# Ledger of designs, part 47: designed miniproteins, single chains, continued (5)

Each design is a single chain, and the fold is of that chain. pLDDT is the mean over its residues in the fold that is shown.

## One batch from the design tools (miniprotein)

Design m17617
Fold by ESMFold2-Fast:
Structure m17617 (fold): chain A 61 residues (1-61)
Amino acid sequence: SVTIKYTSKEEVLKVAEEIGYPVIISAEGMLGSLRVNNEEELYLALSRVPLGKNVTITKAT
């Protein structure tokens, strides 16, 4: 798992690409976690996350 402060979508995208899709995303102040299969889904998921919160990205299995 990798945890980063959400300051830009591009930074989160880079980390997700490094881990390799699919990934699981969880964010500080968000209930639950989301499975993300590609860049488009990642951008949609991040639209729900406030800037400045920690985001954890984990390899899905």
Scores: mean pLDDT 79

Design m17618
Fold by ESMFold2-Fast:
Parts: C-alpha cells; structure tokens; sequence
Structure m17618 (fold): chain A 102 residues (1-102)
C-alpha cells in the first residue's frame, strides 16, 4: 500500500500542468530552505522522492515528520544511496497513514 501510494504521487507529478509542476518545485525549494537544506545540493532523484514527501506531508503528516524525512533524503543523496532514499520515503508514508488512522 505505501509503495503503491509513492508510485501514485510520482505519477501525479508527471500529470500536473507545467505551471503546476513549477509551483510544486517552488514549494519544495522553499520548504528545503526553511529546513536549512540547500535545494541545489539535491539530485533529480532526491527531488523526485522529496515531492512525494511534500504531497503526503501536507495532507497527512506533521511538519516535524516531514522535516526529518527531507533531512534523511538529503543525507542519503550525498551518499548516493538510492535504495535508502526510497526506504525513507516509504517509511514516511507508512507513518503518515498510521497517524491518519487514529
């Protein structure tokens, strides 16, 4: 379920209008800067997964949980740990869904 939701949000970004994609990318950049992360240090892969964290974080998660996930993605991206990034995003989605069930 969490893996399916990650794939759905990745597809949702591709289905956004060009204006919608630019707006989400701006929100991502501003959110990363707010958390003390340099957006220029994020790879395209890390940005792709960070967009999933934003979609789920604004809908289901709390700000601290989203901040923690984005910082972990940054650390793993600096290590070129693609599998670790995917794992962090899936874990974040699972935690956000469990919080909603309460």
Amino acid sequence: MAEELVERYLKDYENLSEEGQKMLDKILEETLKKYGIDPSKFSELAKKYARVVLFVGFKYGNEELMKEALKKIYELDQKNDEEGIRRVVIEFVEKALEEKKK
Scores: mean pLDDT 78

Design m17619
Fold by ESMFold2-Fast:
Structure m17619 (fold): chain A 61 residues (1-61)
Amino acid sequence: MELSNEELLLEAHEAIEKSTDPEKQARLVAALREWQARHPDGRLTPEERERLKALIEEVKK
């Protein structure tokens, strides 16, 4: 999937809202907070994008 950074963040927030697993929600939220702290200008590295995609997939399970 070729998602923009904005689309990937939207997908992450939707996954959090739809999740019923508080531990998976907390892990994804922590990753988003860590990303925001490291990149206040919104620029994710390719490795960070792949990590977010993996966390989104975990939350969707």
Scores: mean pLDDT 75

Design m17620
Fold by ESMFold2-Fast:
Structure m17620 (fold): chain A 73 residues (1-73)
Amino acid sequence: EVFPLDEETFKKMAEVIAKMSEEKKKAMEAAMKGLEEQIEKFKETDPELAEALKEVLELNEKIREEAEKIKKE
């Protein structure tokens, strides 16, 4: 669905990540690093897409931060 990420959806995503195995967390970190490299490549060819991908990367970082809080509770 094309809509702004609401707080309920954000929290559910964070809960899923908090319950992920260590293997899956490492795979996600590797994927995020790959996305970061793609952002750098797109900055030259499609700066608009690079900005959109950067927002996705930042959102994923915030979700992981929330997952850490859930995991420690």
Scores: mean pLDDT 72

Design m17621
Fold by ESMFold2-Fast:
Structure m17621 (fold): chain A 113 residues (1-113)
Amino acid sequence: SPEALEQQRQELGRQIARAFAPLRDRALDVLMDLMEEQGLSPEERRQLWEEMEKRLPEAEKRARELVERMIKEGSIEEAAAEYQARIDEAAANKDLKTIQEILLELQAIGRVA
Protein backbone atom coordinates (compact mmCIF):
# COMPACT_ATOMS: atom_id res chain seq x y z
CA SER A 1 0.00 0.00 0.00
CA PRO A 2 1.12 3.65 -0.36
CA GLU A 3 1.14 3.99 3.45
CA ALA A 4 3.38 0.91 3.90
CA LEU A 5 5.78 2.24 1.21
CA GLU A 6 5.98 5.64 2.97
CA GLN A 7 6.63 3.94 6.35
CA GLN A 8 9.42 1.86 4.76
CA ARG A 9 10.98 5.03 3.25
CA GLN A 10 10.85 6.80 6.63
CA GLU A 11 12.48 3.82 8.40
CA LEU A 12 15.24 3.61 5.75
CA GLY A 13 15.79 7.38 6.10
CA ARG A 14 16.27 6.88 9.87
CA GLN A 15 18.74 4.03 9.18
CA ILE A 16 20.71 6.31 6.81
CA ALA A 17 20.77 9.09 9.44
CA ARG A 18 22.08 6.65 12.11
CA ALA A 19 24.75 5.18 9.79
CA PHE A 20 25.99 8.57 8.55
CA ALA A 21 25.93 10.62 11.81
CA PRO A 22 29.18 9.02 13.14
CA LEU A 23 30.83 9.59 9.74
CA ARG A 24 29.85 13.28 9.80
CA ASP A 25 31.27 13.60 13.35
CA ARG A 26 34.53 11.91 12.27
CA ALA A 27 34.83 14.10 9.13
CA LEU A 28 34.25 17.19 11.32
CA ASP A 29 36.97 16.07 13.77
CA VAL A 30 39.42 15.48 10.89
CA LEU A 31 38.60 18.89 9.36
CA MET A 32 39.06 20.67 12.74
CA ASP A 33 42.39 18.86 13.34
CA LEU A 34 43.68 19.74 9.85
CA MET A 35 42.63 23.40 10.22
CA GLU A 36 44.63 23.58 13.48
CA GLU A 37 47.62 21.62 12.08
CA GLN A 38 47.77 23.79 8.93
CA GLY A 39 47.49 26.99 11.02
CA LEU A 40 44.26 28.40 9.57
CA SER A 41 43.37 31.81 11.07
CA PRO A 42 39.94 32.42 12.66
CA GLU A 43 39.04 34.42 9.51
CA GLU A 44 40.11 31.57 7.16
CA ARG A 45 38.06 29.09 9.27
CA ARG A 46 34.99 31.40 9.08
CA GLN A 47 35.38 31.69 5.27
CA LEU A 48 35.60 27.87 5.00
CA TRP A 49 32.33 27.44 6.97
CA GLU A 50 30.59 30.23 5.00
CA GLU A 51 31.65 28.60 1.70
CA MET A 52 30.23 25.24 2.89
CA GLU A 53 26.91 26.88 3.89
CA LYS A 54 26.63 28.54 0.44
CA ARG A 55 27.27 25.18 -1.29
CA LEU A 56 24.87 23.18 0.91
CA PRO A 57 21.69 23.56 -1.29
CA GLU A 58 23.51 22.08 -4.34
CA ALA A 59 24.98 19.33 -2.12
CA GLU A 60 21.44 18.54 -0.82
CA LYS A 61 20.26 17.96 -4.42
CA ARG A 62 23.07 15.41 -4.95
CA ALA A 63 22.39 13.89 -1.51
CA ARG A 64 18.71 13.28 -2.44
CA GLU A 65 19.87 11.24 -5.46
CA LEU A 66 22.30 9.26 -3.27
CA VAL A 67 19.63 8.66 -0.56
CA GLU A 68 17.13 7.46 -3.21
CA ARG A 69 19.82 5.10 -4.60
CA MET A 70 20.66 3.73 -1.12
CA ILE A 71 16.95 3.09 -0.45
CA LYS A 72 16.36 1.47 -3.88
CA GLU A 73 19.48 -0.74 -3.81
CA GLY A 74 19.67 -1.46 -0.04
CA SER A 75 23.26 -0.11 -0.14
CA ILE A 76 23.31 1.95 3.11
CA GLU A 77 26.16 -0.02 4.77
CA GLU A 78 28.20 -0.13 1.52
CA ALA A 79 27.83 3.66 1.00
CA ALA A 80 28.75 4.29 4.67
CA ALA A 81 31.86 2.07 4.30
CA GLU A 82 32.87 4.01 1.15
CA TYR A 83 32.57 7.33 3.06
CA GLN A 84 34.61 5.87 5.97
CA ALA A 85 37.36 4.89 3.48
CA ARG A 86 37.27 8.37 1.86
CA ILE A 87 37.58 10.05 5.29
CA ASP A 88 40.50 7.78 6.28
CA GLU A 89 42.32 8.48 2.97
CA ALA A 90 41.80 12.26 3.20
CA ALA A 91 43.01 12.21 6.84
CA ALA A 92 46.12 10.15 5.92
CA ASN A 93 46.91 12.57 3.05
CA LYS A 94 46.15 15.66 5.23
CA ASP A 95 43.85 16.79 2.41
CA LEU A 96 41.85 19.68 3.90
CA LYS A 97 39.97 20.36 0.64
CA THR A 98 38.83 16.73 0.24
CA ILE A 99 37.70 16.42 3.89
CA GLN A 100 35.76 19.72 3.49
CA GLU A 101 33.99 18.22 0.43
CA ILE A 102 33.25 14.97 2.32
CA LEU A 103 31.86 16.86 5.35
CA LEU A 104 29.66 18.97 3.03
CA GLU A 105 28.28 15.77 1.42
CA LEU A 106 27.68 14.14 4.85
CA GLN A 107 25.92 17.25 6.22
CA ALA A 108 23.70 17.26 3.10
CA ILE A 109 22.87 13.54 3.55
CA GLY A 110 21.91 14.26 7.19
CA ARG A 111 19.57 17.07 6.09
CA VAL A 112 17.74 15.02 3.39
CA ALA A 113 17.59 11.62 5.14
Scores: mean pLDDT 89

Design m17622
Fold by ESMFold2-Fast:
Structure m17622 (fold): chain A 55 residues (1-55)
Amino acid sequence: SAEEERARRRAEGGLRAARALGVEDAKQAFQTGIDGGTAEAYRRGMEEAARLLGV
């Protein structure tokens, strides 16, 4: 779905940014979400990464 694709792209963008910045725990959170393969998993990964980054 468009919602799922948008969530996936946001999670992938977050993973790339976390890798570039060397933020290891955020990288892992985004990767776990992406590996889940669903819009909910992508959102959960982004929520966890935000929590770890204090935002």
Scores: mean pLDDT 81

Design m17623
Fold by ESMFold2-Fast:
Structure m17623 (fold): chain A 111 residues (1-111)
Amino acid sequence: MKLSEEEAEKIKEQAQEIAERTKKEKTKVDRIDVFFEKLVEISESEGSDYERALEVLRRLKDTFPSNEAFKDALAKILGVEESDVEPIVEAVEANSPEKLKEALEELRKKA
């Protein structure tokens, strides 16, 4: 989805706040949980927590120049390897709440 300049600026500011809050957590599991909770909180969408988080992740992805840049940013925010966030990026591209749930559960098991 193509964002307006105003929408892109808003999501970038929200993403920075999420990143700063997430990085304050001491464990990888807590960082994953806080990151997900913050995505759900800022979502303007209705539905499940996974559907709401996915909407925010899709908007955030649109602010990055490439999937590789988005993947790098997610890995740095969560304090994990880029390979560990690849399933999250795939869930965003597929627009699949089920895949996002599976990706987050797998990431928590590795943490």
Scores: mean pLDDT 80

Design m17624
Fold by ESMFold2-Fast:
Structure m17624 (fold): chain A 63 residues (1-63)
Amino acid sequence: EELIEEFRKQLGGVDQKLLENARKSAEEILREADELEPVNPKKAQVLRDVAEGILLLGEAIAR
């Protein structure tokens, strides 16, 4: 195993934790959006957009 792979593994641990936290937050927001969809579809869409933004930011930080 190369030194670069060891370094990537160390960073991957941090990346995985950040991505996991982002996914958990996004899942909670998406759940709330699904609950709101029949009552307030516009707010539900905003929550979905926020969840997508969180996932994209998490992925960007994890790279």
Scores: mean pLDDT 72

Design m17625
Fold by ESMFold2-Fast:
Structure m17625 (fold): chain A 68 residues (1-68)
Amino acid sequence: SADLERFRAGVEEFFRQLVADLRARGWSDEQILEALRLAAAHFARHMSPEQQAVLREVLDRVEAEIRA
């Protein structure tokens, strides 16, 4: 749906900005990955199942980009 696409875009932007900010602060890739997982686990607790699926997809993609 259009609402889920806007949600996906917002989550992608949030995680990319978070990664950029943590890298600028000198965090290692391993520390950043742990921070992303903790943030995702916290946010998922208050999300719908559809939003949780989008969050997992975005997290997997961002983690793959960090490991590349």
Scores: mean pLDDT 87

Design m17626
Fold by ESMFold2-Fast:
Structure m17626 (fold): chain A 100 residues (1-100)
Amino acid sequence: MKSPIEIFKEFAEKVIEILSDPNLTPEEQIERIREAAKEFIEKLKETVSDPELLQKAIDIINELVREVIEAVERGVDPDTLIEMVKQKAEEAIKELEKLL
């Protein structure tokens, strides 16, 4: 069974993939990140039976989405965005590990 940490890692990797695609406009990157968030939140709902852990994982995904979208809208460069996602993902994983 995939852990909430594994699901979150896959989500972060998907966000990095989207931000690394030079053929996507900022608007298209935002749309794809929002769709990825919906997909991974649904996976969490199917996998995580603990309501507190589920809500915390959803909140972490939503906060990362908000921060990344705001940075994309501000015109932050892709390399800086990718580094930000990596750092925030490491912090989020540590927070999720405390709840396991």
Scores: mean pLDDT 84

Design m17627
Fold by ESMFold2-Fast:
Structure m17627 (fold): chain A 79 residues (1-79)
Amino acid sequence: MPSAEEVLAEIEEIGREAIELLVKHGLITPEQAAEARAYLERLLAYMRAQLAADPSLLPKAVELRERLREELEELKRRL
């Protein structure tokens, strides 16, 4: 089973790639991209705290990572 840090690192990579694609294709402004990155950082900090408090949430974090990967693949197909 992956570690919480590995799962969170992959979620961060997926989120940053999605934001980069959206700004590259003119779907969001650079200002909106900066706000989205700030939100991603806050979300990751929150998830890290939750996983530290309740390690039984790790399978849900893994599921979220898989769903985000699928959404990124769909985004790439539509661009």
Scores: mean pLDDT 87

Design m17628
Fold by ESMFold2-Fast:
Structure m17628 (fold): chain A 64 residues (1-64)
Amino acid sequence: SGIEDAARDAALTAERAKKVDQAIGDQIEAAAKKLVENKDDPEKVLAYTGQLRALVAQFVQKEA
């Protein structure tokens, strides 16, 4: 499913992020897990998707 695919991609991003900032990587991994666990709750899906997007943006800024 799209949510499961997004969470899988986020988990791969988390592994890369952990090499730059362990805390951000751990947070991305946790948010990806929560997204899958709550995939049937639209409000939680939006919340965790937003959290993942913000964390990934922080990681990208650190790589730049």
Scores: mean pLDDT 81

Design m17629
Fold by ESMFold2-Fast:
Structure m17629 (fold): chain A 79 residues (1-79)
Amino acid sequence: MESNKRFWEAVRRAISEGDKKVEELLNKIEDAASRGDVEKASEYIEKLAKYLGVEADSKEMAEELVRMNRELAERQEAE
């Protein structure tokens, strides 16, 4: 998970600096993940990683984000 750690560190730094491109791509990743669209989430993660100059296992990260969004949706419906 070394590449994934580096990716999220770069994302956090860019957000703290007010990078609108990173914010836009994160919104697209979240939208795709919330729809269960692993392919689209993976594509946006790869684009974001290239923009930040870091490596990421985009498929693994997309699958994890889809799983987490599914769990959050189930918890919100239970509340």
Scores: mean pLDDT 78

Design m17630
Fold by ESMFold2-Fast:
Structure m17630 (fold): chain A 100 residues (1-100)
Amino acid sequence: AAADAEAVKLIEEGRNLAEKGDQYLEKGDSEKAWKYYKEAIEKFLRAAEVSTRPEIRRLALEGAINVAERMVKYGQEGKLPKEVAEEAKKILDEIRERLA
C-alpha cells in the first residue's frame, strides 16, 4: 500500500516534469526541455521499480514510453539534440522489452 502510494506520486511527478519539458521546448530551450524529459523518465522508471501492483507498474512504464517516444520524435524534427534522441530510443527499446 505505501509502496503503491509512492509509485502513484512518482507517476504524477513524472507527468508534471514532462509538462515542464514541453513548456521549455515551446520556448525554444531545448537543453532544459530534454533535462526535464529525462527526469520525467527517471520518475516513471522509479515508480515501476517500487510498485507492487502490475497495473501501476504498467502505467508507469507506459508513461516512460510516452516521454521517450516524444524525445525521439523531437530529435528527428531537430527540436532536441540527436544524441538525446538516440539515448531515448535505447531507453524505449529497453522498456518495451520489460513490458513484453
Scores: mean pLDDT 84

Design m17631
Fold by ESMFold2-Fast:
Structure m17631 (fold): chain A 90 residues (1-90)
Amino acid sequence: ATAEEARAAALATYRSLREGLTAAGWEIVEEGEEYDPARGRLTLSFIARDRARPERVLAVVVTADADGWAGARIGEFDSLEAARAFIAAA
């Protein structure tokens, strides 16, 4: 895959996960977008909270690299602090 194809895949994955979780009753409470030009790395992230069980928090990180790789990391946590730490570790 090209870097452009990886970026497009990452954006599509980010949107799909965000829309799916919102439809399933999750509230998006934080979002982030970072680009590192030295590594050609795009990082998209959000934190979602379960509206029915507010103690449940999901952190989602989607990354696209200059080498044409794209992927997602998802973690479930019981606090915003833990979710933010997960995103910061990407």
Scores: mean pLDDT 86

Design m17632
Fold by ESMFold2-Fast:
Structure m17632 (fold): chain A 97 residues (1-97)
Amino acid sequence: MVYKITITVDITEEQADALLAALQETAKELLKEYPGIKKIEVERDPEDPRVFIVTIEFKDSLTREEALRIAEAVAERLAATAEDLGVPVVSVEVEEL
């Protein structure tokens, strides 16, 4: 199972590298906290500089309900990371791929 989290932020170009690094560090901690996560990747959308895409790959042993719950928790932690850096979060979307 693969989930996509789309985070849209009100960000300047100077803040983008710092936010990407912070989101990647939060993703590493989440990978340790949730053993059901197989992989978590954080990218900046090449077509929209205000959009960050997080892809979560779950282990096959997880139910869809458990995976969705973890994906929502990941989305909340990533949004909090952006807010802690003073970056306003415009929207957060969670989608199963």
Scores: mean pLDDT 85

Design m17633
Fold by ESMFold2-Fast:
Order: sequence, then C-alpha cells, then structure tokens
Structure m17633 (fold): chain A 85 residues (1-85)
Amino acid sequence: ELAPEVLEKLERAAEELLPEVEERGKKIKESGDLEALRELLREALVRLARALGFPEEEIEELAELLERDPVAAYERFRELLEKMS
C-alpha cells in the first residue's frame, strides 16, 4: 500500500536510527517503563517524519499527539506515510 519510494526512504532513514531505538526499546519493554517508551517513540517518530520530508506542522502535531495518546500518534504517522504513497 505504501509506494516503493516511500518505503525506500523510510528504510534508509530507519537504518541508522532503528538499532539504537530497538536497543533502548528492548530495555524499556523489559522494565515496563511506559513513560520512557513514550519519549523514545516521540523522538523516533519526529526524526523519521522529518527525514521523510513531512511538513513541520504535521511533525509538531505528531509530537503533541504522542504526549497525549502514543497509539493515536503511531496511527497518524502511518496515515501520513500512506498519503505520501
């Protein structure tokens, strides 16, 4: 459903970021620290969205949404990716 070009950009942007996010995420998941997980997801989503060329307004909305509802923020990020396709 995502265009190949969008997937390629996401893969490239995540390639450097993903190992760090996964390493930190695994430790957080094992500890059950959902607040630290929320902060990690916010940081990762903002960095990925900016790398993908999302408008700054959308990036700001994602950061705000993640503070209120991290699941909804993830769903919105997916929606924005789909619109790029």
Scores: mean pLDDT 73

Design m17634
Fold by ESMFold2-Fast:
Structure m17634 (fold): chain A 114 residues (1-114)
Amino acid sequence: SLEDKVLKALEPVTKLMGIDPDLAKDLSWWVPLFNALSEEAEKAGYSSLANAAQQLSDSLAAFLKNPSEANTEAVVQAAQQLLEELKKLKEENPELFSDIIREASARAAAQISA
């Protein structure tokens, strides 16, 4: 299914970020997570990471509104770009990587709980 293709594309990203599988069960959780990741990355001065996270958030939101092959391909491409940016940050600054992921996850959890 198109949903399975999206979930498969997101697995490397969520694994690298250390996301709880129980939180990842609902695709709607991932939209606020990647939006929060974009905001935290921008605050830290990592505009390329912020842009990649925002593109994935927007692509997932579009997919959830209209599941289509085109929207699925957009998510796959955005997930690949975010994965590359996250790997780069983790290699260059693992402490900042952990801080950004923790802050983004906390902000996303607060949005879902509201």
Scores: mean pLDDT 81

Design m17635
Fold by ESMFold2-Fast:
Parts: C-alpha cells; sequence; structure tokens
Structure m17635 (fold): chain A 88 residues (1-88)
C-alpha cells in the first residue's frame, strides 16, 4: 500500500492528476482512507497553486470526507479550513 501511495505522489509531481486520483480511489476501496485523503488533499493544493480555487475546494472537501472515514478528525478539520479560506 505504501508503494501505491508513493506512486500517486510521483504522478502528482508529473502533473498526472487523473492517474493519481485513480490510485486514491483504489486505496479508498481497500479501506486505506488516510492515504486516499492525503492524495485528494495534495490535489487540492496543486489546483490552488494553479488558481483553480473551485477545483481546490472540491478536492479539499473530498479529502475531509476520507479523513473522517479514517477517524482522522484533525486532518479532516484542516482540509475543511483550507476549503473555507478559498470560499471567502
Amino acid sequence: SDKLYEEALKLLEQGKYGEALKIADELAKQGKYKQAGDIYDKLGDYYRSHMDYGGAVYYYRKAAELYEKAGDLKSAQEALKKADELEK
């Protein structure tokens, strides 16, 4: 599972966001919600860096849902805070 997560991070650096998202969805299907949430959160950061604030908000909210499923309420709150900051 760590290899899948590391592969997704490399794909994000290469701009292959769709392929990274596919890995995140596979990790979520396997119950690896924390790793899937981390990929969605990083996708939000990449969209934000490209001034696609709508895309960033969408991915941060998806990360928060996955973090909640993982029981990681702190990461969920941090993702929601990043989304809220872009909607103001």
Scores: mean pLDDT 88

Design m17636
Fold by ESMFold2-Fast:
Structure m17636 (fold): chain A 72 residues (1-72)
Amino acid sequence: SLKEAIREALLEAGVPEELADQIAEETYNRAKELGLTDPLDIASLTGAIAYRAGLTPQQALKIAKLVMDKLS
């Protein structure tokens, strides 16, 4: 599922499980609300939410790249 792909990318980026679950849930719900289907849009959204959740800019960019790779 889309939510699971986002969650797996977060875990691969080294995000702790509880935080990865929270970011994946928020990203999935917001992507659905906004009607986002494009991998780039979802990847960018995931990175932005991760950054707002307190991850570094470098981690947020890595997360966005991993999400893009999983959805492409």
Scores: mean pLDDT 88

Design m17637
Fold by ESMFold2-Fast:
Structure m17637 (fold): chain A 96 residues (1-96)
Amino acid sequence: SDEEILKAVDEAVRAIMDGNFEKAAEYLEKAADLLEKTKPSPETRRRIAQTLISLGNLFPELKEEFEAAAQAVMDGDYKTAAEHLRKAAEILRKKA
């Protein structure tokens, strides 16, 4: 559901802000899985994309992956979005 995707993204944000990069990676991987299984509403797509862009601005090493994921979400290309979220998770795991 839209609520599950937003919750996974919000939990990833919280974990990143707390410096818990392993937990952040887990929630990004969960968000990627949920995006591939669902078709979020246009409003939910905008909220996800805005959140990812904001995170990329705060964490420059994640900027490329989060901006690419945000663009893919807005384009309705959830498989590509999931691939970029999983790459962001790999970067975070290397920081943990």
Scores: mean pLDDT 87

Design m17638
Fold by ESMFold2-Fast:
Structure m17638 (fold): chain A 79 residues (1-79)
Amino acid sequence: MPSAEEVRAGLADLIAVLEQEAAALRAQGQDDMAAVVDRLIAELRALQANMPAEVTDEFLAQINAALAAAQAELAALLA
């Protein structure tokens, strides 16, 4: 099981990368895709703010569900 510090750091790094990707998508006129990334960032920030003292399988499942939902929405926009 990863430590709470490792998960917090990983979420912070992921959010930073997603912020850069959202900015790049907006610069390319891909506003719909940028909006999906912005919603994912908001969800990950909420999860980071409400992180339990010890990482649980349920918490990791919430992160994975948020990522999967964003991926599915992005795939739908490309179809």
Scores: mean pLDDT 83

Design m17639
Fold by ESMFold2-Fast:
Structure m17639 (fold): chain A 78 residues (1-78)
Amino acid sequence: MSQRERDLALLLRVEGVGEELAERLLAHFGSVPALLSQLGLSDEAFRALLQTVPGVGPELAARIRVGLRRLADELLAR
């Protein structure tokens, strides 16, 4: 599988993220590691950044943040 396919598979594990949203997140941030690095921002700044992605409103941004934090913790545990 390509790196893009691996990144898409990881994003699909985040609750509320379907295929189209996963592709938009990758187009916007470039990669899953790049997106996860943004978790170093404040909660407000990170949610605002997620809302720059088309189709991501405040509630979805909050849900994605929680899911990405869990994903980051899982990846760091390996």
Scores: mean pLDDT 80

Design m17640
Fold by ESMFold2-Fast:
Structure m17640 (fold): chain A 63 residues (1-63)
Amino acid sequence: MDPELREKIARDGLELVEKQGLTLDQAAREVAEKYGVPFDEAKRILEEELQRRGDEAAAAPPA
């Protein structure tokens, strides 16, 4: 995948999660359809970007 396209997918997907409150799965689906890439690929990109921003292995609290 082109680096520019990958960066756009990561940015737009994370914005959907942050601004629209979408789940990572739904955000990945939206950007996958928007940019014409496979859902699995978009989801991987969003997961990697989210992991990169976290910079640390932190599990989500159960409740």
Scores: mean pLDDT 73

Design m17641
Fold by ESMFold2-Fast:
Structure m17641 (fold): chain A 83 residues (1-83)
Amino acid sequence: SSLSQEEIDALLPEAEEEAKKGDPTGKFELALLTKDRLEIEGKLSEEERLLLTAEALRAIAELKDDGVKEALLKKAEELEKKA
């Protein structure tokens, strides 16, 4: 991760609030910050990595249209099935 533990802890509350409001950028940031935190803690399992990556892809998909959105959602579903 390019972020320190302190930076992740500082950013998480804002990302959580934005995600709760349905903001796709907030959802994306929350998924990535959670993944990075678990990685730093040595707790990032393969299942968690796949699920958090899928959450990030679903969030990006909300910002895209048509074929790009469908491709991102399909990839997220594939990752969720592997978890």
Scores: mean pLDDT 84

Design m17642
Fold by ESMFold2-Fast:
Structure m17642 (fold): chain A 74 residues (1-74)
Amino acid sequence: ASKEVLQENLKRAEELYKKKPTAEDLYEFSREAEKQGDTVTSSAARTLGRAVEQGVVSGEQAARALVELIRDRL
């Protein structure tokens, strides 16, 4: 993915973090990232969404991890 796509996805992930996201919010994020060609962010969001659904992590923890993953790629 381009740096522009990564910056857009970073902003979206930061907004999710503020909202206490559900597993469904993370799955929707994954679908949008896939459409943008950001397969790494898409896969991470899907994995984190499953972890939230299974009660392994909170939505806030998942969104924080997603923000950090995207920042590390910028």
Scores: mean pLDDT 85

Design m17643
Fold by ESMFold2-Fast:
Structure m17643 (fold): chain A 91 residues (1-91)
Amino acid sequence: LPEIESIDVKLLNDKKIQIDIKFKDANREETLEAARRFAEQIVKDLEEKLGIKVKSIKVEVVDDNHARVTLVFETPEDAKKAAEYIKKNYK
C-alpha cells in the first residue's frame, strides 16, 4: 500500500467528520484501495478501542493521490472523540 504523506481531519458538522488523505507516489486505483483499508481500520479501532459506532462511511477519490473519507456518528461527542483519536493515532 502507498505511504501516507498527510492526513487532514475536520468536523463538517456536529456529527460528521471529513478526513482528507494524501498518499506518496500513488495512482488513482492504489489511492482508492488504500483509503478503503484506512476507513475500515479506523472504523474497527473506533468500535473496538473507544466503543464508538460509525453510522455511515463514504470513501471517494478527489485526485490521483488524494482520497476523502467521510464518517457520520450518532452523537456530537462520538464525532469529537473520533476526530481527536484519528489526529493522534494516524499519520
Scores: mean pLDDT 84

Design m17644
Fold by ESMFold2-Fast:
Structure m17644 (fold): chain A 116 residues (1-116)
Amino acid sequence: MTTVTESGGGTVAEGGSLTLTGNYTSSGEVTLVAWFQERPGEPLRLVASITSSGKKYTDPRFEGRATISVDSAAGTSTLTLTNLRVEDTAVYYEMVVTTDPIVLAFGEGVTVTVTA
């Protein structure tokens, strides 16, 4: 069974920084860790991802403003968001993908509020 939990949400002023921390446990091999943004009335959208081989992707909206890291032995990931904008206000979810079986597991999400 795969479980995901997140922490580090909160309220921050525009231009500020925030670090989100995810913890996961898995009975399968973890192949991908990703962070998603959910804004009211919009689909869930990828912020950043990292594969088990260390290959990273960052969505163009967050290029230069989001950094993802993972400690696979500890089962932890961090998403550091910098130079935050009011439009970054959203719920953020960690997703973990495993193999054998293939499972996509999400946490319950952490709320980030960016004030003008």
Scores: mean pLDDT 85

Design m17645
Fold by ESMFold2-Fast:
Structure m17645 (fold): chain A 70 residues (1-70)
Amino acid sequence: MEEEEREKAEEKAKRAIELGRKNAESGGKYEEEFVKTIKELMESSEYGRELGGEALREGGRLAGQAYLEK
């Protein structure tokens, strides 16, 4: 895999996790953007699919934690 493709996938994964965190903190305001970023990442490459799955799990965990904190 090209180094440039790896860097782009990692950058999108970082953004997805950040959006997941912001979504959890805001009560769902970033849900659409988070889901879109995850889909783009998972469709970009096999490595992107693995990173997207991990980011989705982390985002879900943060959202669940924020919901239970209430």
Scores: mean pLDDT 75

Design m17646
Fold by ESMFold2-Fast:
Structure m17646 (fold): chain A 86 residues (1-86)
Amino acid sequence: SLGDLKARFLELVVETLSLIEEALKLAKEKNDEKAIKELQELRDRVSEIFEEFRSTDASPEEVEEMIREVERIKEEVLKIKEKLLK
């Protein structure tokens, strides 16, 4: 249902923002200015997608696309975090 898609989107946004904050803390501890900047840009992108979600009467297809965009951001955050742990 559309409600199930919206719930999944919101859960994914919360998980992704939490992961970004964890990665930002690690990047700051490592003094990795490039990683800090990249993570801040990814956080801003998640916030932009969330604002679009809140401001539009999104169709199921639009919510599915928003989920895919946040999943791509989550994958990039995980790559940055893995690199910082080395």
Scores: mean pLDDT 89

Design m17647
Fold by ESMFold2-Fast:
Structure m17647 (fold): chain A 61 residues (1-61)
Amino acid sequence: SIMQRYKSLPQSVIDQVHQEIADLIRKGDEQSKSLSPSQQRQLAVQTTGEALRKIGDLIDA
């Protein structure tokens, strides 16, 4: 259902979601270069949570 909702969004909203996710991944990747595997996992969890929050806000706004 959420994937169906996502695919039904205007392209501008989809582009915003992609840009926000790309920005978060880029920042996480840069930070992760000096981290241990456990720290990388913690960063990945944090980044995923932030991405899901942004997606929810964009879809529901």
Scores: mean pLDDT 72

Design m17648
Fold by ESMFold2-Fast:
Structure m17648 (fold): chain A 94 residues (1-94)
Amino acid sequence: SKDDALAEANRFSVEATRKIEELRAQGKEKEANRLKAEAYDRVGDLFEKMGDYEAAVTAYRLAAKYYEQSGDKEKVEHFRKRAEEARQKLKEKL
């Protein structure tokens, strides 16, 4: 359900935030940015499954940004493409 998906996203967000802060405190900025990108990937996938394509576009764009900051070029292109695909689905719904 949407409520269950939001509860899962909130729990994941709290756990991911703590781990990201720990990685940054250790000077592991690339690993922190990669984990943040993975968090936005998961959030984007959940919003897309719920049919919230506007939120999915935002999440996938943020995933691409943080993968770029982590140096993962293949993931950047992948999530830019997923954001554009979600944006096309948003246009079809509007």
Scores: mean pLDDT 82

Design m17649
Fold by ESMFold2-Fast:
Structure m17649 (fold): chain A 74 residues (1-74)
Amino acid sequence: DEVERLIEEARKLVEEASKLADEKNDIQGKLDVVKAMVLILAAEVAYQMGDRETSIEAARAAVELAKKAIEKLK
C-alpha cells in the first residue's frame, strides 16, 4: 500500500529530523518537524476518510519537508 508506505517513511524521517533538531537546539528545525507532523496527521485523516489522493499528497509533502529539515541540520 503506497499510502501506508509513504506515511511510514515520513514518520521515520520526522524522527530523524527531530533528533537532529534537538541535538543542535535549532528552533527552525523544530518548527519544520512540527509542520511535517501536521502533514502526517492530515495524510492519516484523509486516508481514514477514503481520500487517497489528498493522503498521498500530504504524505509526500511530509517526506519532502522532513528531508529538507534533515539536510539543513546536517
Scores: mean pLDDT 85

Design m17650
Fold by ESMFold2-Fast:
Structure m17650 (fold): chain A 65 residues (1-65)
Amino acid sequence: SALTAELEERYRAAVKAGNREELLEVVTESARLLGIDISREEVGELLRNKQMNEFIDKLAAERHA
């Protein structure tokens, strides 16, 4: 996972609940912890454009590098 253990738990909970707002927050915080400068608004654009899964895959790769 591209998230810390705490953020991964929050991510799973948000997905299960269908909580879009929490999903955006968790992904934004995870990206920033990996040194990726991204706003919550930009993450929202990725979700609207169906690019969220691609971005999450990129975060996972950065965490393992």
Scores: mean pLDDT 74

Design m17651
Fold by ESMFold2-Fast:
Structure m17651 (fold): chain A 71 residues (1-71)
Amino acid sequence: GAMAERRRLFDELVELGVESIKLAVDIVVTRREYERGELTPEEYEKRLSEIDAKLDEVNAREAALRQRMAA
């Protein structure tokens, strides 16, 4: 039923939230490694670019789920 579908979509939204938090942690860790001199500027830029791409995917999936929940 519609309520079961809504619960499934909510669970998927929660999982995307967890992935978003993990990516935010990765940004903090990567920044700290750079500040410690453990990463070159090029390595730092590459890692942030990769994390940003993953965040864009998570945000797009969240937006799609929110549209489905609103319908």
Scores: mean pLDDT 86

